Designed miniproteins, single chains, continued (3). Designs and how they scored, part 38

Each design is a single chain, and the fold is of that chain. pLDDT is the mean over its residues in the fold that is shown.

## One batch from the design tools (miniprotein)

Design m9367
Fold by ESMFold2-Fast:
Structure m9367 (fold): chain A 81 residues (1-81)
Amino acid sequence: DPAALAEEDLRAAEENVKKAEEALKKGDISKAAALASAARILVVAARLLDPEPSAEQEARIAEIEERVKRIDEEAEKKKKE
């Protein structure tokens, strides 16, 4: 079931974002960037598996994308230090 696989990918993306935020707090910039990239790839995979997500799933995707953006911005700032 592609919709069930999309849900698994979204949950995996949410978990990777959480781990990326934890890695960033610990100063592990490389790990944070890698986990954020993995979360972004999982969101793309979820959209390909379920191109018509519900409003609730769209809100979850938007939240993941905003969190990834914040992690990427903070990681880039720390790489310059």
Scores: mean pLDDT 84

Design m9369
Fold by ESMFold2-Fast:
Structure m9369 (fold): chain A 65 residues (1-65)
Amino acid sequence: SARELLEEALRRAREVDPRVAELLERALQGDMEALNRAGVLAVILGDDETAALISEAARLLKEAA
């Protein structure tokens, strides 16, 4: 599910960059702007794995709406 992917992305981000982690915590509370910012920041930082998890979660959230 999108929530499970975001929880995994958050777990990874907490070990890599606290800024991405903070944005993902907001995204889990329904902040879609924070989700977009987290994805962009992960790409800029070269964290391809976290970026991929965020992208897949965003896709699933769009389908669930």
Scores: mean pLDDT 83

Design m9370
Fold by ESMFold2-Fast:
Structure m9370 (fold): chain A 94 residues (1-94)
Amino acid sequence: SEIEKLLLEWEEKAKEIIKKNLDEKDAEKVIQLVEQTAAGVLLYLQQGDFARAEAVLEAFIARLKEEYPDKPELVEEIEKLARETAERLRELLA
């Protein structure tokens, strides 16, 4: 599935951003949240609920802002990646 491939690419890129910006212990915890977020997005996309899929991604970003208010670069990079991925998802889903 092109959707599954795109979400896997998002997940891997998000993990790289996280590892670059956080220490190993915090990165491990946030990577688990990335994997859970990707699974939730995929679940709602498979149900045709695009609004809820976007809400899952937005909730992840909101959680990063709350947990890491001292890491604005991390949040900005993740928001940019999420925006780019959402645009590609819209193109694939038409």
Scores: mean pLDDT 85

Design m9371
Fold by ESMFold2-Fast:
Structure m9371 (fold): chain A 78 residues (1-78)
Amino acid sequence: MPPTESLVRELASKLPKDEKEEVLKRIEEVRRAVEGLPPEEALRLATEELTKLYEEIKPKVKKEDIEKAEKAQRERLE
C-alpha cells in the first residue's frame, strides 16, 4: 500500500516536536514541487517522495503505531 500524506502526517505526530516540524516542512515542499504538474505526474512524484519520508519515519516510531495507522488507512480506502 503506497503511503498517503495523511499516513505520513499521522506517524509524524508520534515524533518529537522538532522532527515532526521537519517532516511537515518536507510534506509542504512536496506539495509545492508537484504544483503545476499534470495530475498523473504529480501523483507519481508525490507517492515517491511520501514513500521516502515514510521509510525515514518508520524506524523512529513504534511498530504497533505504524501497523495501526496502516490498517486505518486501508479501512478508509474501502
Scores: mean pLDDT 78

Design m9372
Fold by ESMFold2-Fast:
Structure m9372 (fold): chain A 76 residues (1-76)
Amino acid sequence: MAALKAALLAALPASAAAAVLALIKALVAAGADAAALQAALIPLVAALVAAAQAGDAAAANAAIAALADAILAATA
């Protein structure tokens, strides 16, 4: 989780979106439910972008934690 959070934060919004899309593709290839994963991740990515634009580190960290948890749940 910490490495995933660091990668998402380091990528900035456009690069973070590309990294999340690459992760979704990899998880779908591994057998994750693409529709359920997309439905869970879309609002979390929007929350992360909004928090990053507002400079709210606490909200950004919460959104990243929720995003990481959703990704891990899809692979369990």
Scores: mean pLDDT 64

Design m9373
Fold by ESMFold2-Fast:
Structure m9373 (fold): chain A 55 residues (1-55)
Amino acid sequence: TDAEIEKLKEELVEALKNKDEEAAAKVVEKLRSLGLSPEEVQKIVDEAIEEAVNS
């Protein structure tokens, strides 16, 4: 659901801020398991990186 995607994006932002590559990889795997396309997953990753570096 959209709420699950938003929660995973927040978890990804936190993992990126903490430089926790293992946690970040697990979030990406969960996003893929929700049936998102590779392009949608990449968009979420790019947005999470932008948020992590600009916060």
Scores: mean pLDDT 82

Design m9374
Fold by ESMFold2-Fast:
Structure m9374 (fold): chain A 70 residues (1-70)
Amino acid sequence: DEKLKETAELVQYALDAASKLLSDGASGKNPEGREKAEELMELVRKAFASSIDQALELAKKAKEKVEEIK
């Protein structure tokens, strides 16, 4: 299913970004890193609990949030 593949790719992108934010927060490079990572993880958690259409929308929101906080 194309929507499932797109959702999985967007979720992976958000998880990779959250991992970087946690590492930067732990090292002191980004003091907001932990908080931003928690926000991304919350969106990912909601996506897993949602229908595929809602999961895709939540995954898109996670990607937009990653782009904002680069």
Scores: mean pLDDT 78

Design m9375
Fold by ESMFold2-Fast:
Structure m9375 (fold): chain A 70 residues (1-70)
Amino acid sequence: MSIEEIKELYEKIESDEELKELLEELKKTTDLEKKKELAEEINKKLGTNLSVLDWLTLEGLYLIIESVLS
């Protein structure tokens, strides 16, 4: 996934309150099964097929991208 694709994906999440809440819940949840369910729900809304690890990795990358662009 390119930097541009990551940025576009996160901009879409930030513009959608429901997606933003799902991502925040995924970040806060310590239960792996619940994280999987939340990731699947986000995937259904975005038409993506990313794992929990992919979502957590992309969030880390997005924060780095925002820091560089700031």
Scores: mean pLDDT 76

Design m9376
Fold by ESMFold2-Fast:
Structure m9376 (fold): chain A 62 residues (1-62)
Amino acid sequence: GPKIARVVKDYGATADDELTLRKGDIVEVLDELEGGKVLARVLAGGSVGLVPASVLEIIGER
């Protein structure tokens, strides 16, 4: 199933396809892309977009 990750530091979107995330947010990893990018869904609101894998810590699977 899809991996669950915790945001380990704040991230501000730098492109229209990116998510703005706060430290402590929980996201579902939908796809792991080249160049250290992840397509993620925020569990608290359902927003979907790209984020750097470096701001995420995998904590489990669903």
Scores: mean pLDDT 82

Design m9377
Fold by ESMFold2-Fast:
Structure m9377 (fold): chain A 69 residues (1-69)
Amino acid sequence: GREEAKRLVENALKLLVQLGLISEEEAKEIRELIKKGELREAAEKVYQLATRRGDPLTAASAREALELL
C-alpha cells in the first residue's frame, strides 16, 4: 500500500545518496515530493536516476513502489 511505497522510495533515495549517484540538490527535490505526499512523482524520479546512473536494484525497488501506488 501507500505506506509500503513510501518506505521503498525513502530507502531507495538513501541508497542513491550513500552510493554518491545523486547530488544533494536532486535528493532535496525528491524529499520535497515525499513530504508533499507526491509519492508517484518521487518514485518516478528515483527510478529515472537509478536507471540512468547504473543502479538496477534501486531502480527495481522504485518500480515496485510505483506498482503499490
Scores: mean pLDDT 85

Design m9378
Fold by ESMFold2-Fast:
Parts: structure tokens; sequence; C-alpha cells
Structure m9378 (fold): chain A 66 residues (1-66)
């Protein structure tokens, strides 16, 4: 099963750097960085991506990592 990492952040550069590191560390097949997504927007996008691709989508908020 293909795994996709969806990263939310106010800072796109920081999010892209962390997304790349998390992709390599946890074996995700792809990553997508979207700045300033609300919880509702992130869940909706994740569900749409899962339907469209058949992949498992995991959502990470960069602000949670401090």
Amino acid sequence: MKKILLVRSKNKEKAEKLAKELKEKYGFDDYIVKPNLSDEEALKLAKELEKKTGAEVRVFDVTVFE
C-alpha cells in the first residue's frame, strides 16, 4: 500500500524540510506540504487523496513538534 505524508505548517520551508526527513525515516512513498490548513481542510484533503490514490494518508502538523 502506498503511503503519503501530508504536512501542515505556517512555515512552508520548515514543513518541506521536516516532510523530507519524515518521509525517509518512516518510509513514506510521497509527501505533500500544505501551509495554513485547518483541521477540517486537512481531514477533507486526506480523505480525498485516499479515495483518489488508494494510498494511506498520514497528517502531521509541524507546530506539534515544537
Scores: mean pLDDT 74

Design m9379
Fold by ESMFold2-Fast:
Structure m9379 (fold): chain A 96 residues (1-96)
Amino acid sequence: SGVIIDPPSLYVEPGESGEIIAKALSAGDILQITAKQLGDGEVKIIAELDGEKKEEIVKPGESKTMKIKFKKAGQILKIKAEQLGDGKALVSASEI
C-alpha cells in the first residue's frame, strides 16, 4: 500500500503555478497536503479527485493543511498551486 507522489514538494514563485500528482496504491490511503505562504500575497491550492475540487487560499505567513482520503486503488489526485501574489510558497504532500 501507499501513495506515489511526484513531486513530494515544490516551490511556487510569483507568477508561477505548480502541480503535484498523487496516485493511491490502495483504497483508504490518506494524503496530507500542506501549503505555506513564505512571502507576501496569497497562494491558491486546488486539490482535485475524480472531478471533485477542494480549494484553499493561503495568506502571507499562513500555513494550511488538507487531508484527502482515496476511495479506490489507482485513483489520481491532482494538486495545483497558483501564486496570486509576490510571495514564495512551499507546497508539500505526504501519506499519513
Scores: mean pLDDT 85

Design m9380
Fold by ESMFold2-Fast:
Structure m9380 (fold): chain A 57 residues (1-57)
Amino acid sequence: VEEELKEFLLKKGVSEEEAEKIAKTAAKDPFEGGKLVLEKLTPEQAKEAIEKALEAK
């Protein structure tokens, strides 16, 4: 699931390094991962990213 979140963040213009960091953090600690996503994205974009990761196949 972290791979899908990483790819979505990359499409939103987040750097590959930051996207991977956020995706791994969210996989281990969704609370902290969510905070990092909100810092990089708007609340709407963050929600979309999380939904996309959950709906990955």
Scores: mean pLDDT 69

Design m9381
Fold by ESMFold2-Fast:
Structure m9381 (fold): chain A 68 residues (1-68)
Amino acid sequence: SALMEEYRALLEEAKRAYIAGDEAALRRALQRMHELYAQMSPEEQAEFDKLDLEAVMEAVEELERQRA
């Protein structure tokens, strides 16, 4: 769905902003993700909960590498 594609794109944008320390870009991406999530069906929300966890883990790992 269009919501799914937009959410995935925003998730990648949020990951990049988080890793870059761009608080403003991260805030904008998370705000839009929140708006889209509220428009999703329960089935879509469950699908994206899995993607969100994976993206957080990837971003944390990358940030830890940059601190080394």
Scores: mean pLDDT 77

Design m9382
Fold by ESMFold2-Fast:
Structure m9382 (fold): chain A 71 residues (1-71)
Amino acid sequence: MTEEELKKFGEKAREETLEAMKLKEENPEIGEKKLQELRDKMNSASEEEAKAGLEGANEGAEEFKKMLEEK
């Protein structure tokens, strides 16, 4: 993958993680299932994709945590 593709992959993982965490707050069962799907996707990815995805997922989780602190 190119650097641009890895950056895009990480950004998508950030967005998907943020959405899944928001969904988990509204519906824990559906949100947890979505988070599990994201984990399964990372386990099936290449090492480079998994690294970019984990960095993106961490950014999404941090963004969601900040949103909760503003409640």
Scores: mean pLDDT 78

Design m9383
Fold by ESMFold2-Fast:
Structure m9383 (fold): chain A 62 residues (1-62)
Amino acid sequence: MVGKVARAVVPLPKLSPEELELRVGDIVEVLEEVDEEHVLARNLKTGEEGIVPKSALEEIPS
């Protein structure tokens, strides 16, 4: 997923400073894989960066 664009398929509230807030349909750029279940991503609408579970994202084909 690194270097790919993905769409949020579930809403995520920001519960901690390291997490990224997502609304359904938000487009994110995947910057780094943190572990097997999480990525560091940037929300392209808000410009915020944070950790997101991979299960909350659907990769957009190029």
Scores: mean pLDDT 79

Design m9384
Fold by ESMFold2-Fast:
Structure m9384 (fold): chain A 74 residues (1-74)
Amino acid sequence: MEEKEEYKKRIEEDPNDWEAYLNLGKVLAKEGKFDEALEYYRKAERLIEEQLGPNDLRLADVGVAELEVAVLSL
């Protein structure tokens, strides 16, 4: 599985790639790296808000992912 490295490469090439931040956060959450996952989710949330607007439904997906990480870290 090389998805994590692919998303890291996408971020390095395009630091405004919110999809890469969101997906990297999901990969890190699956690895149990919850603090890192939350940092990437927050970056994705900010980029989505800046590029797509504060009412974009993908912000809800990020919020759900952040909540899941908070529950799993208990």
Scores: mean pLDDT 76

Design m9385
Fold by ESMFold2-Fast:
Structure m9385 (fold): chain A 98 residues (1-98)
Amino acid sequence: GEEEKKAKEVAAKAELVGGVADGLAGIERGIVKILEEKGIEDPELRARAEKLEEAGAKAKAAADAAKAAVAAGGGAEEAEAHYKEAQAAAKEAGVDIK
């Protein structure tokens, strides 16, 4: 019904937000790894990349939780709670998708 449709739409939005945040954090971490492999050490850049990686992973986990909740028969309210968590974590990763 309409509730199921809304729940699926919210879960899809959460998946987009979480995926973008996780992907961008992964790129930053990849750059740091390449620099470290070439003997270039930047502890500040590394710390920033690790923080972004944690935020991106948290956003993806929240998105996965929204999708799992909907698959288990959860409604739009439950999916929206996880979507909000994904958005908050994504903002920590520098991603503001509205």
Scores: mean pLDDT 82

Design m9386
Fold by ESMFold2-Fast:
Structure m9386 (fold): chain A 117 residues (1-117)
Amino acid sequence: MESLEEINEKYKDKKVSKKDLEESEKILKTAYEEAKKTLEEIKEEAKKLGDEELLKKVEEAEREIEKLVEETKNNIPKLSTRAAAVLTTATALRIIGIAIDVELELKKRKKKIEKEK
């Protein structure tokens, strides 16, 4: 299976094939599944902390991820193979970024609680 790095290198060389699009779609699926799992774990931690604001941020992140995946899938048939592969890869990276941002927020809030004890 080709890595995200291999797809990005092929894009830099201006060589994006149908195979690269199919691999980008697999990367998006993996990113989506991993991000959803991470957000579910953070959601459980937010509930344990009684942090309603963090819980809302997780729910908003889950909704944004689902919207991005749906919009990307709807746009793929409207684009050239190269543009579709780039969009799909960019969406995968953005999904991971959204999950990371929520993880960082959880860590920040845990540190604040420790300081207030």
Scores: mean pLDDT 80

Design m9387
Fold by ESMFold2-Fast:
Structure m9387 (fold): chain A 61 residues (1-61)
Amino acid sequence: MELYRALEDIIARDPRGLSLKKGDIIEVLARPRDVYWLVRNLKTGEEGWIPKIALKYMEKV
């Protein structure tokens, strides 16, 4: 299981994107092209896409 913690609030700019609050933990579900990652927020249970570049604002757990 691959987990990351958000170090700051991340606001989605795409309707299919997932917004995160600082301290939220996500699980990586898929990386079909390694540009966008399908993730699940473990606090809310919401699933959505985040751009790989957003990981620079996240910490691996």
Scores: mean pLDDT 79

Design m9388
Fold by ESMFold2-Fast:
Order: C-alpha cells, then sequence, then structure tokens
Structure m9388 (fold): chain A 86 residues (1-86)
C-alpha cells in the first residue's frame, strides 16, 4: 500500500537498531502501547516526536497520545507491510 511505502521510506532513514525498535513496538506489542513517550524513551533522540508524527501520518491517522483498538490494528498491518519493503 501507499501508506506502507511511506513508512518504509521513513524507516530507511533510521539506523537498523532504531528501525527494529519502531517495528517491534508497532507489530509485536499491542498498538495501544505505541505511545510518543515510549517511542521517545526507546529511541533516545530529538527525532522521536517527528518520527512518531510521520508514522501516524503515513498510516493515515492524526498524531495523538493513544490509539483506538481499530487504529492500532490498522497501524500494525501497515507496519507489517512496510517491514517486507525493507
Amino acid sequence: SENAKKLAELLKKLPPEEQQVVLDLLIHSDGADFTPEILKKRLGTDKAEEIAKAIYEAAGFPYQDVLTPEQAERLKKVAEEAKKLL
């Protein structure tokens, strides 16, 4: 999908270790655990908020603190597709 391609291009700009952190949070943890605070803590960079906003935008959602279960499931599917493009 177009959303998966946008996310893959964003992930390619990150070091491989940071790519794995983002993908792990989106795919292997419940999407409800993907919060800006957790992402900022795990990435440890000034770019964490920009990355989170870009991920939400690529998935077609507004940037927000907590995802609905439906949004979390859709974001997970986009992330799984993006991983195949890396």
Scores: mean pLDDT 72

Design m9390
Fold by ESMFold2-Fast:
Structure m9390 (fold): chain A 65 residues (1-65)
Amino acid sequence: SLSTLEAAARAEVERARREYGLSEEEAERHLKQLLDAIRAGDVAAVRAAGAALRETIERKTGRPV
């Protein structure tokens, strides 16, 4: 469901903020991208937004995740 996907996106972004050093601004930007894609039902956009979040984490941690 949309509610489940939105909750998962919020949890993942909050985890990245707490554990991987994303700023509040970066977290808000990534969350907006994920929620917009989920609400649009655009599977390709959801995958792209998830990949962008992962790339940001990898850039900050210096390691693939």
Scores: mean pLDDT 84

Design m9391
Fold by ESMFold2-Fast:
Parts: structure tokens; C-alpha cells; sequence
Structure m9391 (fold): chain A 72 residues (1-72)
């Protein structure tokens, strides 16, 4: 579906942004990406719940990257 394609595109975009932020700013850079993905998920929850779900997955992946980087 179009929603699935949009969701997958946004998920990959946030994952790429989180990897770049980790490389440039360390774990604290990921926190900004996490907050942005969560905010966008809230907006999309009113428009397209499927896209919102992909954005929540992106935020959870960013949190996992943050937790792993802090543990290292």
C-alpha cells in the first residue's frame, strides 16, 4: 500500500539519521532523532495510523541504538 511505502521510507530515513547522529555527536545525538520520530508519529496517528506505527518502530530502534551506545 501507499501507506506502507511511505512508512518504510520514513523509517529508513530516521534510521539513517540516527546512524549519522551517533557518528557525529555520539549517543546524545540519537536522543534528538528519537524525539523527532516520536513527535512525527503523534502527528501521523491522526492522519495515517500505519505510517504512525512505522515511525514508532523508528523511535524504538533509535532508543535501542542509544541504549547500546551508552552501554559500550
Amino acid sequence: SNAKKKGEELYQKFLDEAERALAEDGPEGIASVYAKARALATVYSKIDPEVAEWLRKAAEQAKAMYDAAKAA
Scores: mean pLDDT 85

Design m9392
Fold by ESMFold2-Fast:
Structure m9392 (fold): chain A 118 residues (1-118)
Amino acid sequence: EVRVASDEVRKKIEEIFQKLTGAKVKVIRAQLVTVGDEKYVVIAVELLEDSKNITKKPVKKGDVIIATLDENGNILKVYLVRDGEVTPLKIEDLTEKAKNALKEAAKLVFESKDWVPP
């Protein structure tokens, strides 16, 4: 089962990324995914400007980062989407600022009580 985070939660995620990384982003996905008894958060953010604070190798405007996190804030997988190409990233390729932004964003989604109606 998939639940989509509200516009208010998405806006707060964008504010978290700006505060922690300095990067302006647009949230294109913020979802709670339940598989059996396990819960995951999927967050996808589009970079609205070039940034050196997301990955150790700089990201560009228009790049999308897709991350999956568990309830404990562990980042399980991360992908970079650039010009329609999907590349898996190593978690260690993320900056500490980006890891902290993803963890805080995931926590907001897990703690949310308001979801977009199906």
Scores: mean pLDDT 84

Design m9393
Fold by ESMFold2-Fast:
Structure m9393 (fold): chain A 70 residues (1-70)
Amino acid sequence: MKEAILLEAEGSLHVMKGYIYEKMGDLEGAIESYEKALEAFKKAAEAGEKTAEGNIKEVEKKIKELKEKL
């Protein structure tokens, strides 16, 4: 589905943005970006993109780790 591919791509872009914020020391910006990635990957998985399931687990783990540092 065209929509599922776009949602997965959107999630990947938010992961990259989160990584940049994390490297800049902006943990709040990183968490927000990863949470947006999580939302996009969940929508992609619901739309049938099974590869998004692995991305969901990875992003959830990253959000938890970053929140523990706040």
Scores: mean pLDDT 82

Design m9394
Fold by ESMFold2-Fast:
Structure m9394 (fold): chain A 67 residues (1-67)
Amino acid sequence: QTGPAVKAFERLTGLPDDGVADAEARTAIVLFQQAHGLAADGVLDAATREALNRALAALGLPAAPEE
């Protein structure tokens, strides 16, 4: 996967900010999903994006734009 949501997630987790979901990014997404009680499939679906934006807001970081 590519795009602003992946870049925001990479920035949150300290991964390379290239907007490409590689194996490391997918593992981080799975761990994030488990931490937030979501289905741990490694996909940035609507529920995962909503949880990501809530986490970013709580940390004072910019929200990922809607696609």
Scores: mean pLDDT 67

Design m9395
Fold by ESMFold2-Fast:
Structure m9395 (fold): chain A 68 residues (1-68)
Amino acid sequence: MKVISAGVAVIIILEYAREDLSDEKLQAVIDKIREKGKITPEELIEMLRQAGASDESIERVREALESL
């Protein structure tokens, strides 16, 4: 199972989910990722869904994660 660093996860969120989340919700997700240090694709998708990201943004993030 592929694990990604907090830095890579943050870059993916900023690229694919930034416009879909408020700055406040985006920052909360980023802080949670940094706290973990490493994250699975499934954990990242769940955090974005809980923050209120659209299904379209979640699919873009999933595709990016599958390309790593």
Scores: mean pLDDT 80

Design m9396
Fold by ESMFold2-Fast:
Structure m9396 (fold): chain A 102 residues (1-102)
Amino acid sequence: MEEQLQRDIDESLSLMSGSIFRQTAINAGETDKADEISRLAGQITDLTIQYQRNRDDSQKKKEILQQMVEKLQQLRDTTTDPKLIEDLDKRIEELQKEIEKL
């Protein structure tokens, strides 16, 4: 029931722990992008905590999910890796579907 959404959030957070995105930026010599990825990952983590605290408030939940979508789109802009873009686009779609239910 809620298990799939929690898994999707956990997988998004894992993708955004910056390991693969940050490593890709570092390998390209793009330290500014690595720093941006770290900042975005921190912001997504904070939004995830806020979502858990406000899950009984449909209006706040919707606002938090919309902010998560924005941060995921910003993270998408930091990479040219087609697989990472595809993974992020899938996460964005899943969050947008959740917003539609609220």
Scores: mean pLDDT 71

Design m9397
Fold by ESMFold2-Fast:
Structure m9397 (fold): chain A 94 residues (1-94)
Amino acid sequence: SEAFNLGLKYFKEKNYKKAVEYFEKGIEEEPSALKYHNLGLAYYKLEDYKKAAEAFEKALELEPNNKASLKNLGEAYLKLGDEEKAKEYYEKAK
C-alpha cells in the first residue's frame, strides 16, 4: 500500500500526526495486524494511549500471539494507569 508506506516514512521522520493519517488510509484499503500495530505505535508517540491500546487490540485480534503488540499493549495500559492489565500483557509477551 502506497498510503501505508507514506505512513512509515512520516513515522520515521517523527511526524506522528501524518503517520496516523496515512496508516488509517492504508487500513481502509486493506487491514492487517502490521498496519494496526504501526497505528498503535503512532498513537502512543502522540500520547493518545487509549487509541494506542485500541489499535494494538485490533492487531492482536488478527495475530493473538504477536509479542511486540502484546508488549506495546501492556505499555499503553501502564500509561493509562491499569497496572494489572499491563502486567497481564507483559506476561503473555514472554
Scores: mean pLDDT 92

Design m9398
Fold by ESMFold2-Fast:
Structure m9398 (fold): chain A 76 residues (1-76)
Amino acid sequence: NAEELYKEGEKLFKEGKYEEAAKLYEEAIKLDPNFAEAWYNLGLALKKLGKNEEANNYYIKALRLDPNFEKAAEAL
């Protein structure tokens, strides 16, 4: 499910495997497009890969889904 893919993505992110983490976050979002934390973490993974403008778009998406998402607001 989306939560399990998200957790595996977090594990890969912590291991520095940002491209693989991003793919799992994308799969989580495909299952649950309203998963604000997955959009935010996809942004973080892209930022680690040097894709800063794409990362900002996903932080904005996370904030649009959850306006009280402090971490996404702070990332902008």
Scores: mean pLDDT 87

Design m9399
Fold by ESMFold2-Fast:
Structure m9399 (fold): chain A 70 residues (1-70)
Amino acid sequence: MTEELIEKGRAYLKQGEILEANKKYEQAVRSYEMAIAYYERALSQDPDNEEAKENLEETKKKLEEVKKKL
């Protein structure tokens, strides 16, 4: 269900933030990409889900920032 996909996305986003804080940038990239995949799946089921839209946008920005550190 959409809510479960958003929860999975949030878990990967938080994991990515922890990995980035520990300078594990390659692992952080992978975690952010997983978060993006779950949020995109949530939006495919519910295109108007504001939480998924906001989290997707923020995660994409974090992914671009961490890629600059590689």
Scores: mean pLDDT 87

Design m9400
Fold by ESMFold2-Fast:
Structure m9400 (fold): chain A 84 residues (1-84)
Amino acid sequence: SEKRELGNRHLELGLAAWKAGDYKTAGEHFELAGKYYEEAGDFESAASAYRKAAEMYRLAGDFEKAQEAEEKAREAEEKAEEKE
């Protein structure tokens, strides 16, 4: 639950940064949210957070980080599908 709470906190910070137009900071927070959701075993939330990070990195013009975040989202989605 602690890791999931950290994920939720970073998701909130990412949304705030996105609304402020700070796409780089939003991407960083969404990426951290994904990492914490993964550590909590919440792969569905992790995949969603990594997809948001990729979108933010694209808006910031950081296509390399966007691709890395898309790869992490795909991996998390696969892990979510493996869980019963």
Scores: mean pLDDT 88

Design m9401
Fold by ESMFold2-Fast:
Structure m9401 (fold): chain A 91 residues (1-91)
Amino acid sequence: SKEDIINILKELEKWLEEERARSTDPEAQAALDAMVDGVRSLIEEIEKENLSEEEAKQRALDFLDTGIAVAESLGREELVERLKKAKEKIS
């Protein structure tokens, strides 16, 4: 359901905020900040703009695929696995 997608994204947002707070690497912090902002914007768009479940799912998957690529480029294996877990739950 659309509510399930929102809940998965909210859980991911909380995890990303906690990881940002622990990070001492400026490049990782910048990437995590961008991901937190991105997931917040996506949640607001899904809720406020009345996206369909299919549109919400597609946008969430696109966001996660982009995030995985960024995390892989930075060598952040734990972040890659967490994003993949979110993707699996949404798929």
Scores: mean pLDDT 86

Design m9402
Fold by ESMFold2-Fast:
Parts: sequence; C-alpha cells; structure tokens
Structure m9402 (fold): chain A 65 residues (1-65)
Amino acid sequence: SDSILDDLHALAEKAPEELRPLLAEAIRRLVNGDIEGAIKLLEEVKEKASPELQEKLDKIIEKIK
C-alpha cells in the first residue's frame, strides 16, 4: 500500500539521522516484496528509537503484517 510507504518516508524525515539509512533499507525491502526482511529491520530500528518513534513503528509493523 502506498500509504505505508508514505508513512515510512514521513517517519524517516523526522527520525534521528543514524536511523534514516535503516528506514530507507526497510522501504527498499517492502518495495521489493521482502516483507519479512522489512519487518525484521523495522523491529531493529524500534529497539534504538525513542518511545514516541517506537509507537509509530509498532503501528506501521502491524499494518504490514
């Protein structure tokens, strides 16, 4: 869904600089149909993220599943 990709792009722009490459890679995996790989990477980003960012990532992960 384009809405999930839009949500991830918006999140990446607001995320700390160190997390942006990981979010970009997760987007690449989703576009290429690697859903499991994308979810795994988003979970890794979630562990390094602020509580607010973790909540947003959790909602996106649930939408992808």
Scores: mean pLDDT 83

